# Designed miniproteins, single chains, continued (5): the designs that were tried, part 31

Each design is a single chain, and the fold is of that chain. pLDDT is the mean over its residues in the fold that is shown.

## One batch from the design tools (miniprotein)

Design m17121
Fold by ESMFold2-Fast:
Structure m17121 (fold): chain A 84 residues (1-84)
Amino acid sequence: DMISTAIALLRQAIRALEQGDTERALRLVRSAIGFLRAMKETSEDKDRIEEAIRLVEEAIRALEQGDTEGALAHLREAIRILEA
């Protein structure tokens, strides 16, 4: 299931950030957004997936600015929405 894969990648990104590995977290987050974009094309719940993509994009911007706490908050919210 592509949604389970995206969630797993986002959870791995959170663990990487908690360990201080921002580069690994960015790679995992970019992989997750790729899966989410592919899923949006065939999903019946496009609005929910679009909101998750928006939050993941905000997490990427936060990480690029060195805001780890902001990135963690956005990633956790994206997972919450995807699990709803």
Scores: mean pLDDT 86

Design m17122
Fold by ESMFold2-Fast:
Structure m17122 (fold): chain A 81 residues (1-81)
Amino acid sequence: MLTVEALPDGAARVTNNSGETTVARVRLIENGKLVGESEVTLAAGEVGLIGGGSTSGAPIEVEVIVDGVLQGRATVAAVPG
């Protein structure tokens, strides 16, 4: 199971709470539109950081999916300045 947490400064933290290496699909959504999609591979207990890439300064919703199942979502704030 993966958890997703919003961090200050426009990043999301993804933690692999399973006992095994997991490949997750990460979807980035800005104003209801998919703006990015990638995969992340996390070892057991590993933490990955997903951040940056908002060109409009709008908040980004980060969705993390494993085997077609939504594991979690976090909304990351626009980076100020």
Scores: mean pLDDT 75

Design m17123
Fold by ESMFold2-Fast:
Structure m17123 (fold): chain A 88 residues (1-88)
Amino acid sequence: KIEELKKKFAEALEKAALAAGAAPEEARRHAEALAEGAVKAAKENPEVLKEALKLAREQLEESDAPEEVKEAAEKALKAMEEILELES
């Protein structure tokens, strides 16, 4: 279900933001907004989003961010890739 993947994406984004020091309510609000935007992008511009996800994954692998942030970001990327697959 797209809704379940959107929730997983939002949860992963929230976890990454919290690990980076964001306030809990701001982290959740921003994560939900980003997840909504990502689902919309998957429907309207799947090719652009596919390239963005590939670049984000490469950036994450080369990042010097804390392990917790990298782990949460990896989960977010995976959830977004699954959303794209459902829209294809």
Scores: mean pLDDT 75

Design m17124
Fold by ESMFold2-Fast:
Structure m17124 (fold): chain A 75 residues (1-75)
Amino acid sequence: MEEKRKELEELFKKAEEAIKNGDYQTALDYARKAAELVDELLKEGKISPEEARRLYVRVTALFLEAVGVEIEKEL
């Protein structure tokens, strides 16, 4: 369990670093992997629904930041 939680935090950190560096595609890839891992942890009953909601909010914020900048760039 703790290993998957550490992996999840590393994915968040890498996504945030990618956003900071302007590498939005890499940030989206890490955010997607984080979302997949949160979904798996929730389905396995290894995290609470409240914790999963908090983690999904973090994933959604990363997606919106990365996609929002790309959409503005295309406009």
Scores: mean pLDDT 77

Design m17125
Fold by ESMFold2-Fast:
Structure m17125 (fold): chain A 70 residues (1-70)
Amino acid sequence: SLADERIEILKDAKKKLSKEQQEIMDEALKEVEKLKEEAEKNKWSDEEVLKKLDEIEEETQKKLEEVQEK
């Protein structure tokens, strides 16, 4: 599924990051896992899943950028 692909991407990316950034990625992973459960329960379309995945990605990138710049 799209959510499973995102989880694998996040897990791979996490391995290359600092401990603080890894904690941010762990939070994102939990959000994607929750999204996957909701999508499976409610039979969401791929478009709906992608929209929610993009929202999680945007928030995660903002948090990672804040840690990197400070």
Scores: mean pLDDT 79

Design m17126
Fold by ESMFold2-Fast:
Structure m17126 (fold): chain A 79 residues (1-79)
Amino acid sequence: NAMEKAKKLVEEARTALENGDYDKAIQLAEEAIKLAPKDSPVYVEALGILAIAYRKKGDFEKAEKYFNEARKAQEKLAS
């Protein structure tokens, strides 16, 4: 089940983020994005993890990009 795998990847990405392993968090969140439906909470959460991880690495341009993508995805979910 692609959705269950995406959810597990997001959970692992959150753990990596908490441990300060930002590169691993990015890799896992990117994998989750490939598997999660674009109109799902898991997809929004994966984009949020990317935004936070890039911000922690000092890549503010990518952080802003993924934060904006997460907001747009959340708006579609609420519609």
Scores: mean pLDDT 87

Design m17128
Fold by ESMFold2-Fast:
Structure m17128 (fold): chain A 130 residues (1-130)
Amino acid sequence: MKSLLELMEEKIEELLESMPDPKTPKETVEQMAKIHKEVLEELLSRLKSEGITLSNEQILDLARFVLGLVAHAFEEKRGIKVKVALVEENAENGVLVVEVEVDGEKFKMTITFSKDENGNYVVNVEVEPL
């Protein structure tokens, strides 16, 4: 039986393999944001389909965990070292802000989650240079 961790790692690898090698730190962080969004949305959708309801705090914990897995995958598969630092989190508003450093360039990554009209989680990930 595949664990939830194994399913997440497989999805990250599939998405990463579908993308070209990034040519800049900005492209690296933008690819990380895209992978993070898709993996987190799929995971939240799966948990909902199994009748599992998560608090906003639990969703933030999951978002941080997935981001760590994505950073690790870039180091293992692309040889790109990524540093991630927590800037702020707001469970009430469904917001996580992290600083991502690639090759000495720093970026602010803002992760937001909300529910649509059907109660499905929607994740948005925005990247801006610091």
Scores: mean pLDDT 85

Design m17129
Fold by ESMFold2-Fast:
Structure m17129 (fold): chain A 62 residues (1-62)
Amino acid sequence: SMEELLKEAKELLEKAEEEAIPKLVEILRQNPSLIPQLRAYVKELGNPKSEEVLKKALEELK
C-alpha cells in the first residue's frame, strides 16, 4: 500500500545511509506522489544527511 511505502521511505531517510538510495529511487519512481511528503518529512527531521540522501535519489530519477 502507499502508506506502507511511505513508512518504508521515511525509515530509509531516518537512517540516512547511501546504501538506501537505490531502494528509495525505486519507491519514488513508482510513486512520485510521495516526493512532496518526503521533502516535508526530511525538512522536519533537520538532518543534513537525510536531505542529501533524498537529493541524490531525486537526481537519479532524472
Scores: mean pLDDT 84

Design m17130
Fold by ESMFold2-Fast:
Structure m17130 (fold): chain A 69 residues (1-69)
Amino acid sequence: STAKELVARHYAREAAREAGLSEEQGEALADLIATGEAKNLREALEILHERGEISEEQYRRAMEVIDSA
């Protein structure tokens, strides 16, 4: 892993924790960012929500965290 990938994973995990996502959901978010499947945290949250891996309420809270950062 590159330093940029590690930094991206760290920020994704922090955003997930602040939004009340589980550790598994935070890792899924970090993976989407680190692999480049999602360009940013917003897109990664959209993908997880579409897959049913996070609830609608979790999605809304996570989006609020990103918008405030």
Scores: mean pLDDT 79

Design m17131
Fold by ESMFold2-Fast:
Structure m17131 (fold): chain A 84 residues (1-84)
Amino acid sequence: DLKVKALQITIKNLIANPAAAAGYLSREDNARLFLKEVVPYFDKIKDDFAELIKTLPQKTRDRVLAILKEMSPEAAKEVLELLK
């Protein structure tokens, strides 16, 4: 529960600071490390995560979603449904 709340706070802070979020997640190593934390708790944070993805520039969004698909094809599919 504390880990889920920490991730929700982190994601909300990234949404509140879109330029910083875009800069951070535009780096593959940062995106990969972030997604390793997100994937185990995805079902509990997926709505906040989808909102974060909506704030990202298209190129950064595509990179993050490609890495997510490699790590968890099911999580990537759920995000794409939430982005409709």
Scores: mean pLDDT 86

Design m17132
Fold by ESMFold2-Fast:
Structure m17132 (fold): chain A 60 residues (1-60)
Amino acid sequence: MPSAEELLARVAQGDEAAREALRERARRVAEGIGEVLELDEELVERWAEMLFDAELAVAR
């Protein structure tokens, strides 16, 4: 299981597969948070996008 740091390093090199893996990881994290906070599915999807965008900003 690749770490977020490893995925970010690969995304910085332009690895499309790593970018997709990072998006999928962000979605899983958002789903876990949604369960704990009792968020609607729409809010979970928004959180997944925010997490992915934040991690991409760090990689750039």
Scores: mean pLDDT 73

Design m17133
Fold by ESMFold2-Fast:
Structure m17133 (fold): chain A 68 residues (1-68)
Amino acid sequence: MSPEEELKVSIRILMEAIDKIVENPEMTLEEVKKFALELGKKHGLSDEEAERIAEIAYSLARTILEVD
């Protein structure tokens, strides 16, 4: 996968994960990681990168929701 293709896939997974968390704020970080890992495998992304995207998505979604 080229760096440009990886970035495109990463952004797509990030957006999908954020959208899912915003609609389902009860989702745990582990559930978000599972979602990102399944999408990442379909698109040839590494498990490590998919987990990183999940953590970023979770952090951003929590900030948007202001759920302390």
Scores: mean pLDDT 79

Design m17134
Fold by ESMFold2-Fast:
Structure m17134 (fold): chain A 82 residues (1-82)
Amino acid sequence: EARKLVLRGSGALSEGRVDEAIRLYEEADKIEPSAAIYFLLGVAYEKKGKLDEAIKYYQKALELDPSFSEAKQKLDELKKKM
């Protein structure tokens, strides 16, 4: 189920296994897309240093949930640094 994949992905991300986290979040997205999953993909790509991909996923999170303040803050910060 999507929730278990998200939990496993977050565990992998906390251990520095960024590529595994991305894979698990992508599998969760195939089952049940959500603003939270897109935000987590943004965080994972940011940790991988792929800022363009991180921006894309933070934008997708805001498309699903325009009130997602954390995603908006991340976009504002990354766009100022680029």
Scores: mean pLDDT 84

Design m17135
Fold by ESMFold2-Fast:
Parts: structure tokens; sequence; C-alpha cells
Structure m17135 (fold): chain A 61 residues (1-61)
């Protein structure tokens, strides 16, 4: 079962993927972050990495 924090991060990543202002490379990074959040055994690290990925993409927009 996904936590509320995981659901929020996945929704933010989905919105970034639908944003025409992001680069193709940042789109790939967003997809990779979604996969890690869904499949990682280390959920604390996965959540941290996803948050950092979102922040980096937002700074580049």
Amino acid sequence: MLTPEQKELLEKLRKLLNDDSISKEDGIRAIAAMIVVLNSEDQEQAIKDAKETIEEIEKRK
C-alpha cells in the first residue's frame, strides 16, 4: 500500500512529465524517480531522492 507521501510525490512527478517546459532528460529522470519510489526496498532514501529530483527539475524550468 502506498503512503500519502508516496502518492503526493508520484502525482508531482506525473505533473512534471506533462509539463512541456521540462527537457527530455528531466522527463527521463522523473520516470526513473517514479520507478524507484514504487520498487525500492529503502523507501526513506527513495522518497528523499524523488524530492531532490523534483526540486532540481523545478529549478531548471
Scores: mean pLDDT 78

Design m17136
Fold by ESMFold2-Fast:
Structure m17136 (fold): chain A 56 residues (1-56)
Amino acid sequence: MKARALEDYTARGPGELTLKKGEIVEVLKEIDDEFWLVRKDNKMGIVPKSKVEIIE
């Protein structure tokens, strides 16, 4: 499942992933109601669900 970043997001701590608006990431797992675990290239991290939209 793929998601697109709706806006720029800067990681706030270890384990979070920084995104630029329009970047496509692979959604691997739901962590909780607020965060997904995603992969971008060789990096995995959590991102807020509010900052991305599911596209596939």
Scores: mean pLDDT 82

Design m17137
Fold by ESMFold2-Fast:
Structure m17137 (fold): chain A 87 residues (1-87)
Amino acid sequence: MEESRKAALYAAAGISEAGAEFSESLGDYEAAAEEYARAGELYKEIGDYDKAIEAYEKALEILKENGAPKEKIEEVEKKLEEAKKEK
């Protein structure tokens, strides 16, 4: 049961990463950053903090390069710091 749930969460995280790449290809950096942040949350839920960190760092890179609002950047930075602390 737990292994099946973990596999489903990995699949969902991979789908979010693919969705983020697709949004980047459309120039929708806000959607891309949100999808990478979602992938980070899914990886964190399954305990894969290394992948969670990578996903959150990519979301932050996109938000900062696109001049996103400070509040949105701080939200993702907080999630990244939490993932790093749990590692």
Scores: mean pLDDT 82

Design m17138
Fold by ESMFold2-Fast:
Structure m17138 (fold): chain A 70 residues (1-70)
Amino acid sequence: MLSKEELAEMLRKKSGSDRLTVAQLLEVAKELGISESVVLDLLRERGINTDYVSISQAVEILSEAQEREF
């Protein structure tokens, strides 16, 4: 599993900013072998209903998704 620091670097490279779209988050998850359904469930559980997330939110989502998938 990748550390939260490694996830943050990957997400920053993908977005080019302090936030990314849900579509960009799903692309990073796909690159990591994480299922889309797990990411979408975590977004729902966290009350995220917007088209974008902060890097810190994305790190927490992908970190927990890795723990569920691996």
Scores: mean pLDDT 80

Design m17139
Fold by ESMFold2-Fast:
Order: C-alpha cells, then structure tokens, then sequence
Structure m17139 (fold): chain A 94 residues (1-94)
C-alpha cells in the first residue's frame, strides 16, 4: 500500500472490525491498551516517512501484544495476537 490515505482507511477498517469482534467483553485495561495501539496505527498510516511509519507500526504491535497478555478471554487474546502480527507485517512492507 503506497497511498497514505488508502493505508489510513485500511488501518481504520481493520481496527473497526476488531472492535466489533471484541465487543463489550474485554477488560477495561485491555481496551485502553487496544485504543492506544489504534491511535498509534492511525498516526503511522498518516506519516509520509516510511521509516517513521515503520517504527510506529512496530510500537503499536508491541502494545497489542501487551494487551493480549493481559486479556482474560482466550478468544480476545488470540485476536489481539493476530492483529499484532498483521501490523508487524505492515511495518515490514514499508
């Protein structure tokens, strides 16, 4: 994905789908970490510098891994781990 606007839309769409999957079942601490990661990914998608974008995607993925570790629901944990892998791959492609 080369177009920053298209990348931002795809990132936000992916995060929106994850929010729908997680629902109201997640622990408040896990939700806070997820929201922090989402903000970082949105910033990463807007950055024009590929190196800066890569660092932000990696940082967001790390926060998602922390959220997964703190999750008490096994399915939520698996979804957060999978989302972290998706954004780690996005960082690699930049």
Amino acid sequence: MIDPQKLEIEVLATLGLMQAVLGAKIDPEVKELYEKAAEIFAEAARVTDPQKARELFKKGAEILKEAAEKSTDPETRKHLENLAKIFEKQAEEL
Scores: mean pLDDT 72

Design m17140
Fold by ESMFold2-Fast:
Structure m17140 (fold): chain A 86 residues (1-86)
Amino acid sequence: SDKEKQAMLELDKLLNSGKLTDEEKTALESARSYYQLKKSRLPVHQKYIDTLKKNKDLLKKLAIDYKSEYPYLSQFIEDILKELES
């Protein structure tokens, strides 16, 4: 969808911004991989799920901190975290 395309564009901008720690980059890259595999109907490797769960609070913080600058990315992070709680 157009919202998903915008979220991916915002994600790439943030990853290339130089503003993130290595841990924040790893968490967001794992979220991207999780989403791409799910969208492609491919099995999600447990390592991505484990990384997302380990970094849940960090991802929540990133969604809050970047909500104004990257609203589609913020919503994308929130949606992944809700899916992982199910």
Scores: mean pLDDT 85

Design m17141
Fold by ESMFold2-Fast:
Structure m17141 (fold): chain A 117 residues (1-117)
Amino acid sequence: SKLEEIRRNLRVIGEEFVRLLREVFGLPEERVEEFEKRLREAAENADVQALLEVILEGLREAARLAARTTRPDLAPELPEFEWGDTLEAQLRWFAEFFRAAGLPRAAEAAERLAEIV
């Protein structure tokens, strides 16, 4: 079903993003576990918007950590979403972000969601 496909793709995105937070951006485990829980809940609810909001919060936290540790090379690129940007447009931005980050499975999942939302 469409809902099962949405849940599956959101789960892939969430799992890959958690790895990125832990392994690349180096967030503390306590913070990673909080994001993992919220991403799992959004995926189970098939809530694309909620999942993307959690990812944005994680990226902003990673950017703050990079600034605090004087490691601008570890700062993630942040999207400049405009008022009225569609979920499709946001998902396509994240697909490109994940591909650049070396997460092709997350990129493919985001591209598939952009097709069906």
Scores: mean pLDDT 85

Design m17142
Fold by ESMFold2-Fast:
Structure m17142 (fold): chain A 97 residues (1-97)
Amino acid sequence: PPSEKELEAEITLSLARMAAELAAKAAEQGDFEAARESAELAIELAREAAELGYGREAAEILLRLAEKLREAGDFETAEEVEKAAKEINPEATEELL
């Protein structure tokens, strides 16, 4: 059975994915202010998941978000998100890029 720490990490990763999805959708709509706010929340949740031992999964969420932000034209937020992903788990960045 999952430990309390594993359950906390699962919830945190799910929230990070939701924040990332909101950021990507906001950027697609041209709302780069909302995209940045949601991306900053995704970064915070990803760092929390990394502290719980799930840095690889957290970095993967952020790298996918950075790609979507670039596709939407939000290059500044994409760079910030990618930098956070590399700081959380450099190995995940190498595996996905």
Scores: mean pLDDT 83

Design m17143
Fold by ESMFold2-Fast:
Parts: structure tokens; sequence; C-alpha cells
Structure m17143 (fold): chain A 56 residues (1-56)
């Protein structure tokens, strides 16, 4: 599950789908809080600050 969510999160980021990236980031956080912090950081670096705050 974590690997699948990570893959879909990356696909959403490449597609510019911030909403999908937020959803998969939240699912990652349910399984691994450290991975969620990394996902939030990637969202912040791309300028998706609201989505990053929701995931972190």
Amino acid sequence: MLQEYGRKFGEALRAGDAEAAREYGLKIGELDPLAAQIAAQELRELGYDEEAAAVA
C-alpha cells in the first residue's frame, strides 16, 4: 500500500494534480508519518502550500 500510494503521489505531482497529490499524501501519512513529512515537503517545494499543510 505505501509503495502504491507513493507511486500515485508522484504521478499526481508530475500531472500537476495538487488535489490527487494531497489525497495520496494523506494516505501515506496513515501508514508512515515520516513519509508523510517528505510528501508535504515535496508539495511545499512545488508551491502547493495548502496541500502540504493538510498532509503534514
Scores: mean pLDDT 80

Design m17144
Fold by ESMFold2-Fast:
Structure m17144 (fold): chain A 60 residues (1-60)
Amino acid sequence: SKEDEIRKEELETILEHIDEVLSKLDPNSEEAKKLKELKKKIKEALENNDLDTAIKIYNE
Protein backbone atom coordinates (compact mmCIF):
# COMPACT_ATOMS: atom_id res chain seq x y z
CA SER A 1 0.00 0.00 0.00
CA LYS A 2 1.02 3.66 -0.26
CA GLU A 3 1.26 3.83 3.54
CA ASP A 4 3.63 0.83 3.56
CA GLU A 5 5.82 2.47 0.89
CA ILE A 6 6.04 5.64 3.02
CA ARG A 7 6.99 3.58 6.10
CA LYS A 8 9.64 1.71 4.09
CA GLU A 9 11.10 5.05 2.96
CA GLU A 10 11.21 6.26 6.58
CA LEU A 11 12.96 3.05 7.69
CA GLU A 12 15.46 3.39 4.81
CA THR A 13 16.22 6.92 6.06
CA ILE A 14 16.78 5.50 9.56
CA LEU A 15 19.18 2.89 8.10
CA GLU A 16 21.10 5.69 6.34
CA HIS A 17 21.35 7.53 9.67
CA ILE A 18 22.69 4.38 11.36
CA ASP A 19 25.31 4.07 8.59
CA GLU A 20 26.35 7.71 9.12
CA VAL A 21 26.77 7.12 12.88
CA LEU A 22 28.69 3.88 12.23
CA SER A 23 31.10 5.70 9.89
CA LYS A 24 32.09 7.97 12.82
CA LEU A 25 32.53 5.19 15.39
CA ASP A 26 35.44 2.85 16.02
CA PRO A 27 34.34 -0.30 14.13
CA ASN A 28 35.59 -2.48 17.02
CA SER A 29 33.64 -0.58 19.70
CA GLU A 30 30.71 -2.23 21.48
CA GLU A 31 28.46 0.62 20.29
CA ALA A 32 29.39 -0.06 16.63
CA LYS A 33 28.79 -3.81 17.10
CA LYS A 34 25.35 -3.13 18.63
CA LEU A 35 24.39 -0.76 15.80
CA LYS A 36 25.53 -3.28 13.15
CA GLU A 37 23.33 -5.97 14.72
CA LEU A 38 20.40 -3.53 14.96
CA LYS A 39 20.84 -2.57 11.28
CA LYS A 40 20.96 -6.25 10.26
CA LYS A 41 17.72 -7.04 12.12
CA ILE A 42 15.90 -4.04 10.63
CA LYS A 43 17.09 -4.93 7.11
CA GLU A 44 15.98 -8.57 7.52
CA ALA A 45 12.53 -7.48 8.75
CA LEU A 46 12.19 -5.06 5.81
CA GLU A 47 13.24 -7.77 3.31
CA ASN A 48 10.49 -9.99 4.75
CA ASN A 49 8.02 -7.08 4.40
CA ASP A 50 7.48 -7.14 8.19
CA LEU A 51 7.26 -3.39 8.72
CA ASP A 52 5.75 -3.61 12.22
CA THR A 53 8.68 -5.72 13.45
CA ALA A 54 11.22 -3.40 11.78
CA ILE A 55 9.70 -0.35 13.49
CA LYS A 56 9.49 -2.14 16.85
CA ILE A 57 13.15 -3.23 16.66
CA TYR A 58 14.25 0.36 16.00
CA ASN A 59 12.13 1.77 18.87
CA GLU A 60 13.41 -0.77 21.42
Scores: mean pLDDT 77

Design m17145
Fold by ESMFold2-Fast:
Structure m17145 (fold): chain A 72 residues (1-72)
Amino acid sequence: SEEEFEREVRRALGLMVLALEKKSNLSDYEKAKIAAETMIKKLGLTPEEVKRLLREAGFSDEVIEKALEEVK
């Protein structure tokens, strides 16, 4: 469906954002925060989708929760 296709595209973009942030010299918290803000505000992913992607990318639950608290 169109909705499934749009969700797949947004997830793929989220994975690209995570790959770019992993290469930065920022802390894990800053990387997760920037990735989460981009995925939620620019790509329209839900907080639950972002949690899954960050966990799959190897961020700790502590870092993920702290990063998501900073996103409105």
Scores: mean pLDDT 77

Design m17146
Fold by ESMFold2-Fast:
Order: C-alpha cells, then structure tokens, then sequence
Structure m17146 (fold): chain A 90 residues (1-90)
C-alpha cells in the first residue's frame, strides 16, 4: 500500500529527528505517519504514531490529539475519544 509506505517513510524521519533531539520536527513527522497509517486502515499503528508525537511535543499537541480522538471514536472507545478531544481543545 502506498499509504503504508508513506507512513513508514514519515516514521523513519520522525526517528531521525528524535535522535537529533529535535522533538518538534520528530512530532510533526510522527503525526504524518499516524495520518497515513489511519488512511491505510492500520488503526493500531496510527494510534502508536500519534501517541509518540504527543510524548515528544507535549500532552496538548493538538494535531496528534485530534488524530487520537477520531481513532478512539472509530474504535468505540468514547471515554478515550473525549479525553483526547479535551486535550486538543484549548
């Protein structure tokens, strides 16, 4: 799948910037990886990537928290979906 190949490419870029200590760029690339994993239907890998972005950029990292909220809603985990929506809201 092109989406899975893109996800892995962005994940590798995230790892490269994480190793350099550039957490802002690393989080951006992990967020893109999460988006492509979600488009490919790999919801577990998408959640892992978005959680990694939150870990690196901080708990209130909006783009990754929006991604997590949508994925947990899709999985029927309403409690986690609400939790991440609240973190994404100011």
Amino acid sequence: SEDIEKAKEYEKKGEEYEKKGDNEKAAKYYTEAGRYYAMAGDLEKAIEAFKKAVELAGENYKEANIGLARLYELLGDDEKAQYYLELAEK
Scores: mean pLDDT 89

Design m17147
Fold by ESMFold2-Fast:
Structure m17147 (fold): chain A 60 residues (1-60)
Amino acid sequence: MSDLELLRANAALVSEISGIALPDPATTPREEVVAAIRAAVSSLDDEQREEFAARAEAIA
């Protein structure tokens, strides 16, 4: 999986779990997308964070 594909997968996963719309990794600088993902993950409750961690491992 390329860095862009992995970034898209993580952005889509965080958006699905958090309900927060994240910028498109194809048209947004990587630094901004990573910051948005980090902010969204930080807003998750304990159950959502656990789901994200488990599903992110399956993607990697």
Scores: mean pLDDT 76

Design m17148
Fold by ESMFold2-Fast:
Structure m17148 (fold): chain A 65 residues (1-65)
Amino acid sequence: LTERLESLSDEEAERLRRLLAAAYREALALSQTDEEAAIRLLIATLRANPDPLLQEAAALIEAEL
């Protein structure tokens, strides 16, 4: 994951950053009420995106649960 992040173009990195920021904002709002639901929402949001890097990130987070 880290190696692939370093190989991304500036445009791809910016797009992924925006997607991650949006997913994080949704999860953060929910985390004030239910931390477990917030983590599940983050994973679901990442998995809904067809980007392979976001799929890898979702799988990595899910493996930690």
Scores: mean pLDDT 70

Design m17149
Fold by ESMFold2-Fast:
Structure m17149 (fold): chain A 98 residues (1-98)
Amino acid sequence: MKEELDVEIEAAVVEIAVAVMLVNGKRTGSLTPEQIAGLERALGLLSEGIDTRDPEKFEEAAKVLEELAAQSTDPEVAKMYRHIAERAREVAERVREL
């Protein structure tokens, strides 16, 4: 079945979304040093999850993103963090099904 490939694609999409937020935030100067560190940590966790197929890494990344959402003063940015966190949790659940 194609489920394994679909999970890897979804994981890559989540990782790209975090990378885009990090790059754009650094470019615009809108991120605090703490937020930059948090996004870099989330990227590292997502990359480890993809490499090791460990669902706990995706859940840890989701928790980091949820914390960033809670710390964000911009409601639209907070919504994006929460959306990416939810997708990371969905990837974790799908990895467990493999």
Scores: mean pLDDT 82

Design m17150
Fold by ESMFold2-Fast:
Structure m17150 (fold): chain A 70 residues (1-70)
Amino acid sequence: MDELTKELAARLTAEAKERIAAGASISDSLTAVFNEVQELVKNGEITIDQGRKIYSETVKAVYAALLAEQ
């Protein structure tokens, strides 16, 4: 994974965790991540392949954090 993709995945993971901590559902938080990734692809800031990697890594990180709270 390139540095930009890694940094974006970390940022979107942090934003998703903040939304969940503020009372948003996991589903709504991940939908917000998906929409932001799609806008980055649409604006030409990242490729479709990078967007898929960012979304996948964010989903994995969010669920890993939730499992760690058990």
Scores: mean pLDDT 81

Design m17151
Fold by ESMFold2-Fast:
Structure m17151 (fold): chain A 61 residues (1-61)
Amino acid sequence: SMEEVEAIKREIGRQYDKELQKVYEEYKNNPEMTQEQLDERIAQVHRDAQRRYQQRLAQLR
């Protein structure tokens, strides 16, 4: 149902926000971390969120 899909989006969105916050805190607290490394960590968070979203959608069917 649409309500189940919206609940999944909220759950994945909350996890995504928390993971991004951790990445930015790591970057803020680590002067050795490069912009390239930051970009790769952000890209990984995006990939993980998309993977989890598709997995959760599959469980509804």
Scores: mean pLDDT 85

Design m17153
Fold by ESMFold2-Fast:
Structure m17153 (fold): chain A 86 residues (1-86)
Amino acid sequence: SEERELLLEAIGLILRAIGLIFDAELLEKQGLTELAEEVKKLAEEAIRLAREAIEAIEKGELERARELLEEARRKLEEAERLLAKA
């Protein structure tokens, strides 16, 4: 079902964001504090958006869920670009 597919996508984005937070904590320990803070903020924002998407899925608001997941994906892509340039 579409609801199941969107839910799995949301969970996947949350797990991806958690990995980025872990990477950011390692960067901070290496003295890359400003970069680590930027990556962490983007990852935390993505988790918030993915959680909102799960709530939208539960309410049957699938279009809203898609928009929230797309925004979460963009935040993670930005965090990954910053991390790749470190």
Scores: mean pLDDT 90

Design m17154
Fold by ESMFold2-Fast:
Structure m17154 (fold): chain A 63 residues (1-63)
Amino acid sequence: MKSLEEKIKEIEKRIEELEKEIKKAEAEGTEEGKEKAEKLKFEKGILEGLKGILLGVLKLLQS
């Protein structure tokens, strides 16, 4: 349980960092910023999917 909760927290922290970086990159309005934002959005999407899976597992373990 604790290890799974820790993994979820790490993923949440990474998602929050990515969201911050995406907003910064998009706010720059540059070509470099757009390319960076695309890569970060893709990584964020993958992590959000993983978080969903881990939350589902955690819920099952709590039941």
Scores: mean pLDDT 81

Design m17155
Fold by ESMFold2-Fast:
Structure m17155 (fold): chain A 75 residues (1-75)
Amino acid sequence: MKKEALLEDVREAAELFAGLPLEQRYEVFRKIVEALKKMGFSDEEIKEILREVREYAAGISPQTAEAIDRVIEEL
């Protein structure tokens, strides 16, 4: 349940920041990852959340999906 609420928040962030340049979207998702780690999520749990957001974002913005892919690769 708590993981599902965070997944919704991260999806909303992907939409809200869709107008930003790729490098700025990447930095936003990196900050989201740091926040999730501080909240006690493992790297594998964060990757699962990001993969679900990436699937959603790929239908809306290829650039947002690319930023998420970069962050997943760095985890």
Scores: mean pLDDT 74

Design m17156
Fold by ESMFold2-Fast:
Structure m17156 (fold): chain A 84 residues (1-84)
Amino acid sequence: AELEAEIARLVAEAHRHSQLGDQYYEQGDYEKAIEHYEESLRKYEEAARLAEAAGDDFTAGVLRVAAAVSRLAIRILRKKIEEQ
């Protein structure tokens, strides 16, 4: 119950950072977008570790997919910065 609440909090924080990353991306601020996507990634990975430790492999898998999406966004934006 308490661990589930902590996982939910981390997921909410990860989602907030993902939204901020999207906002900065729309503004053309790729460096700030990457910063927020990296925070989102860290929060999803932490939530996935806690879910796995709790024996919830399904939730851990879903959160790792969300983390992979953040990693892809970071990789794409880093390449865009290298091209500027």
Scores: mean pLDDT 89

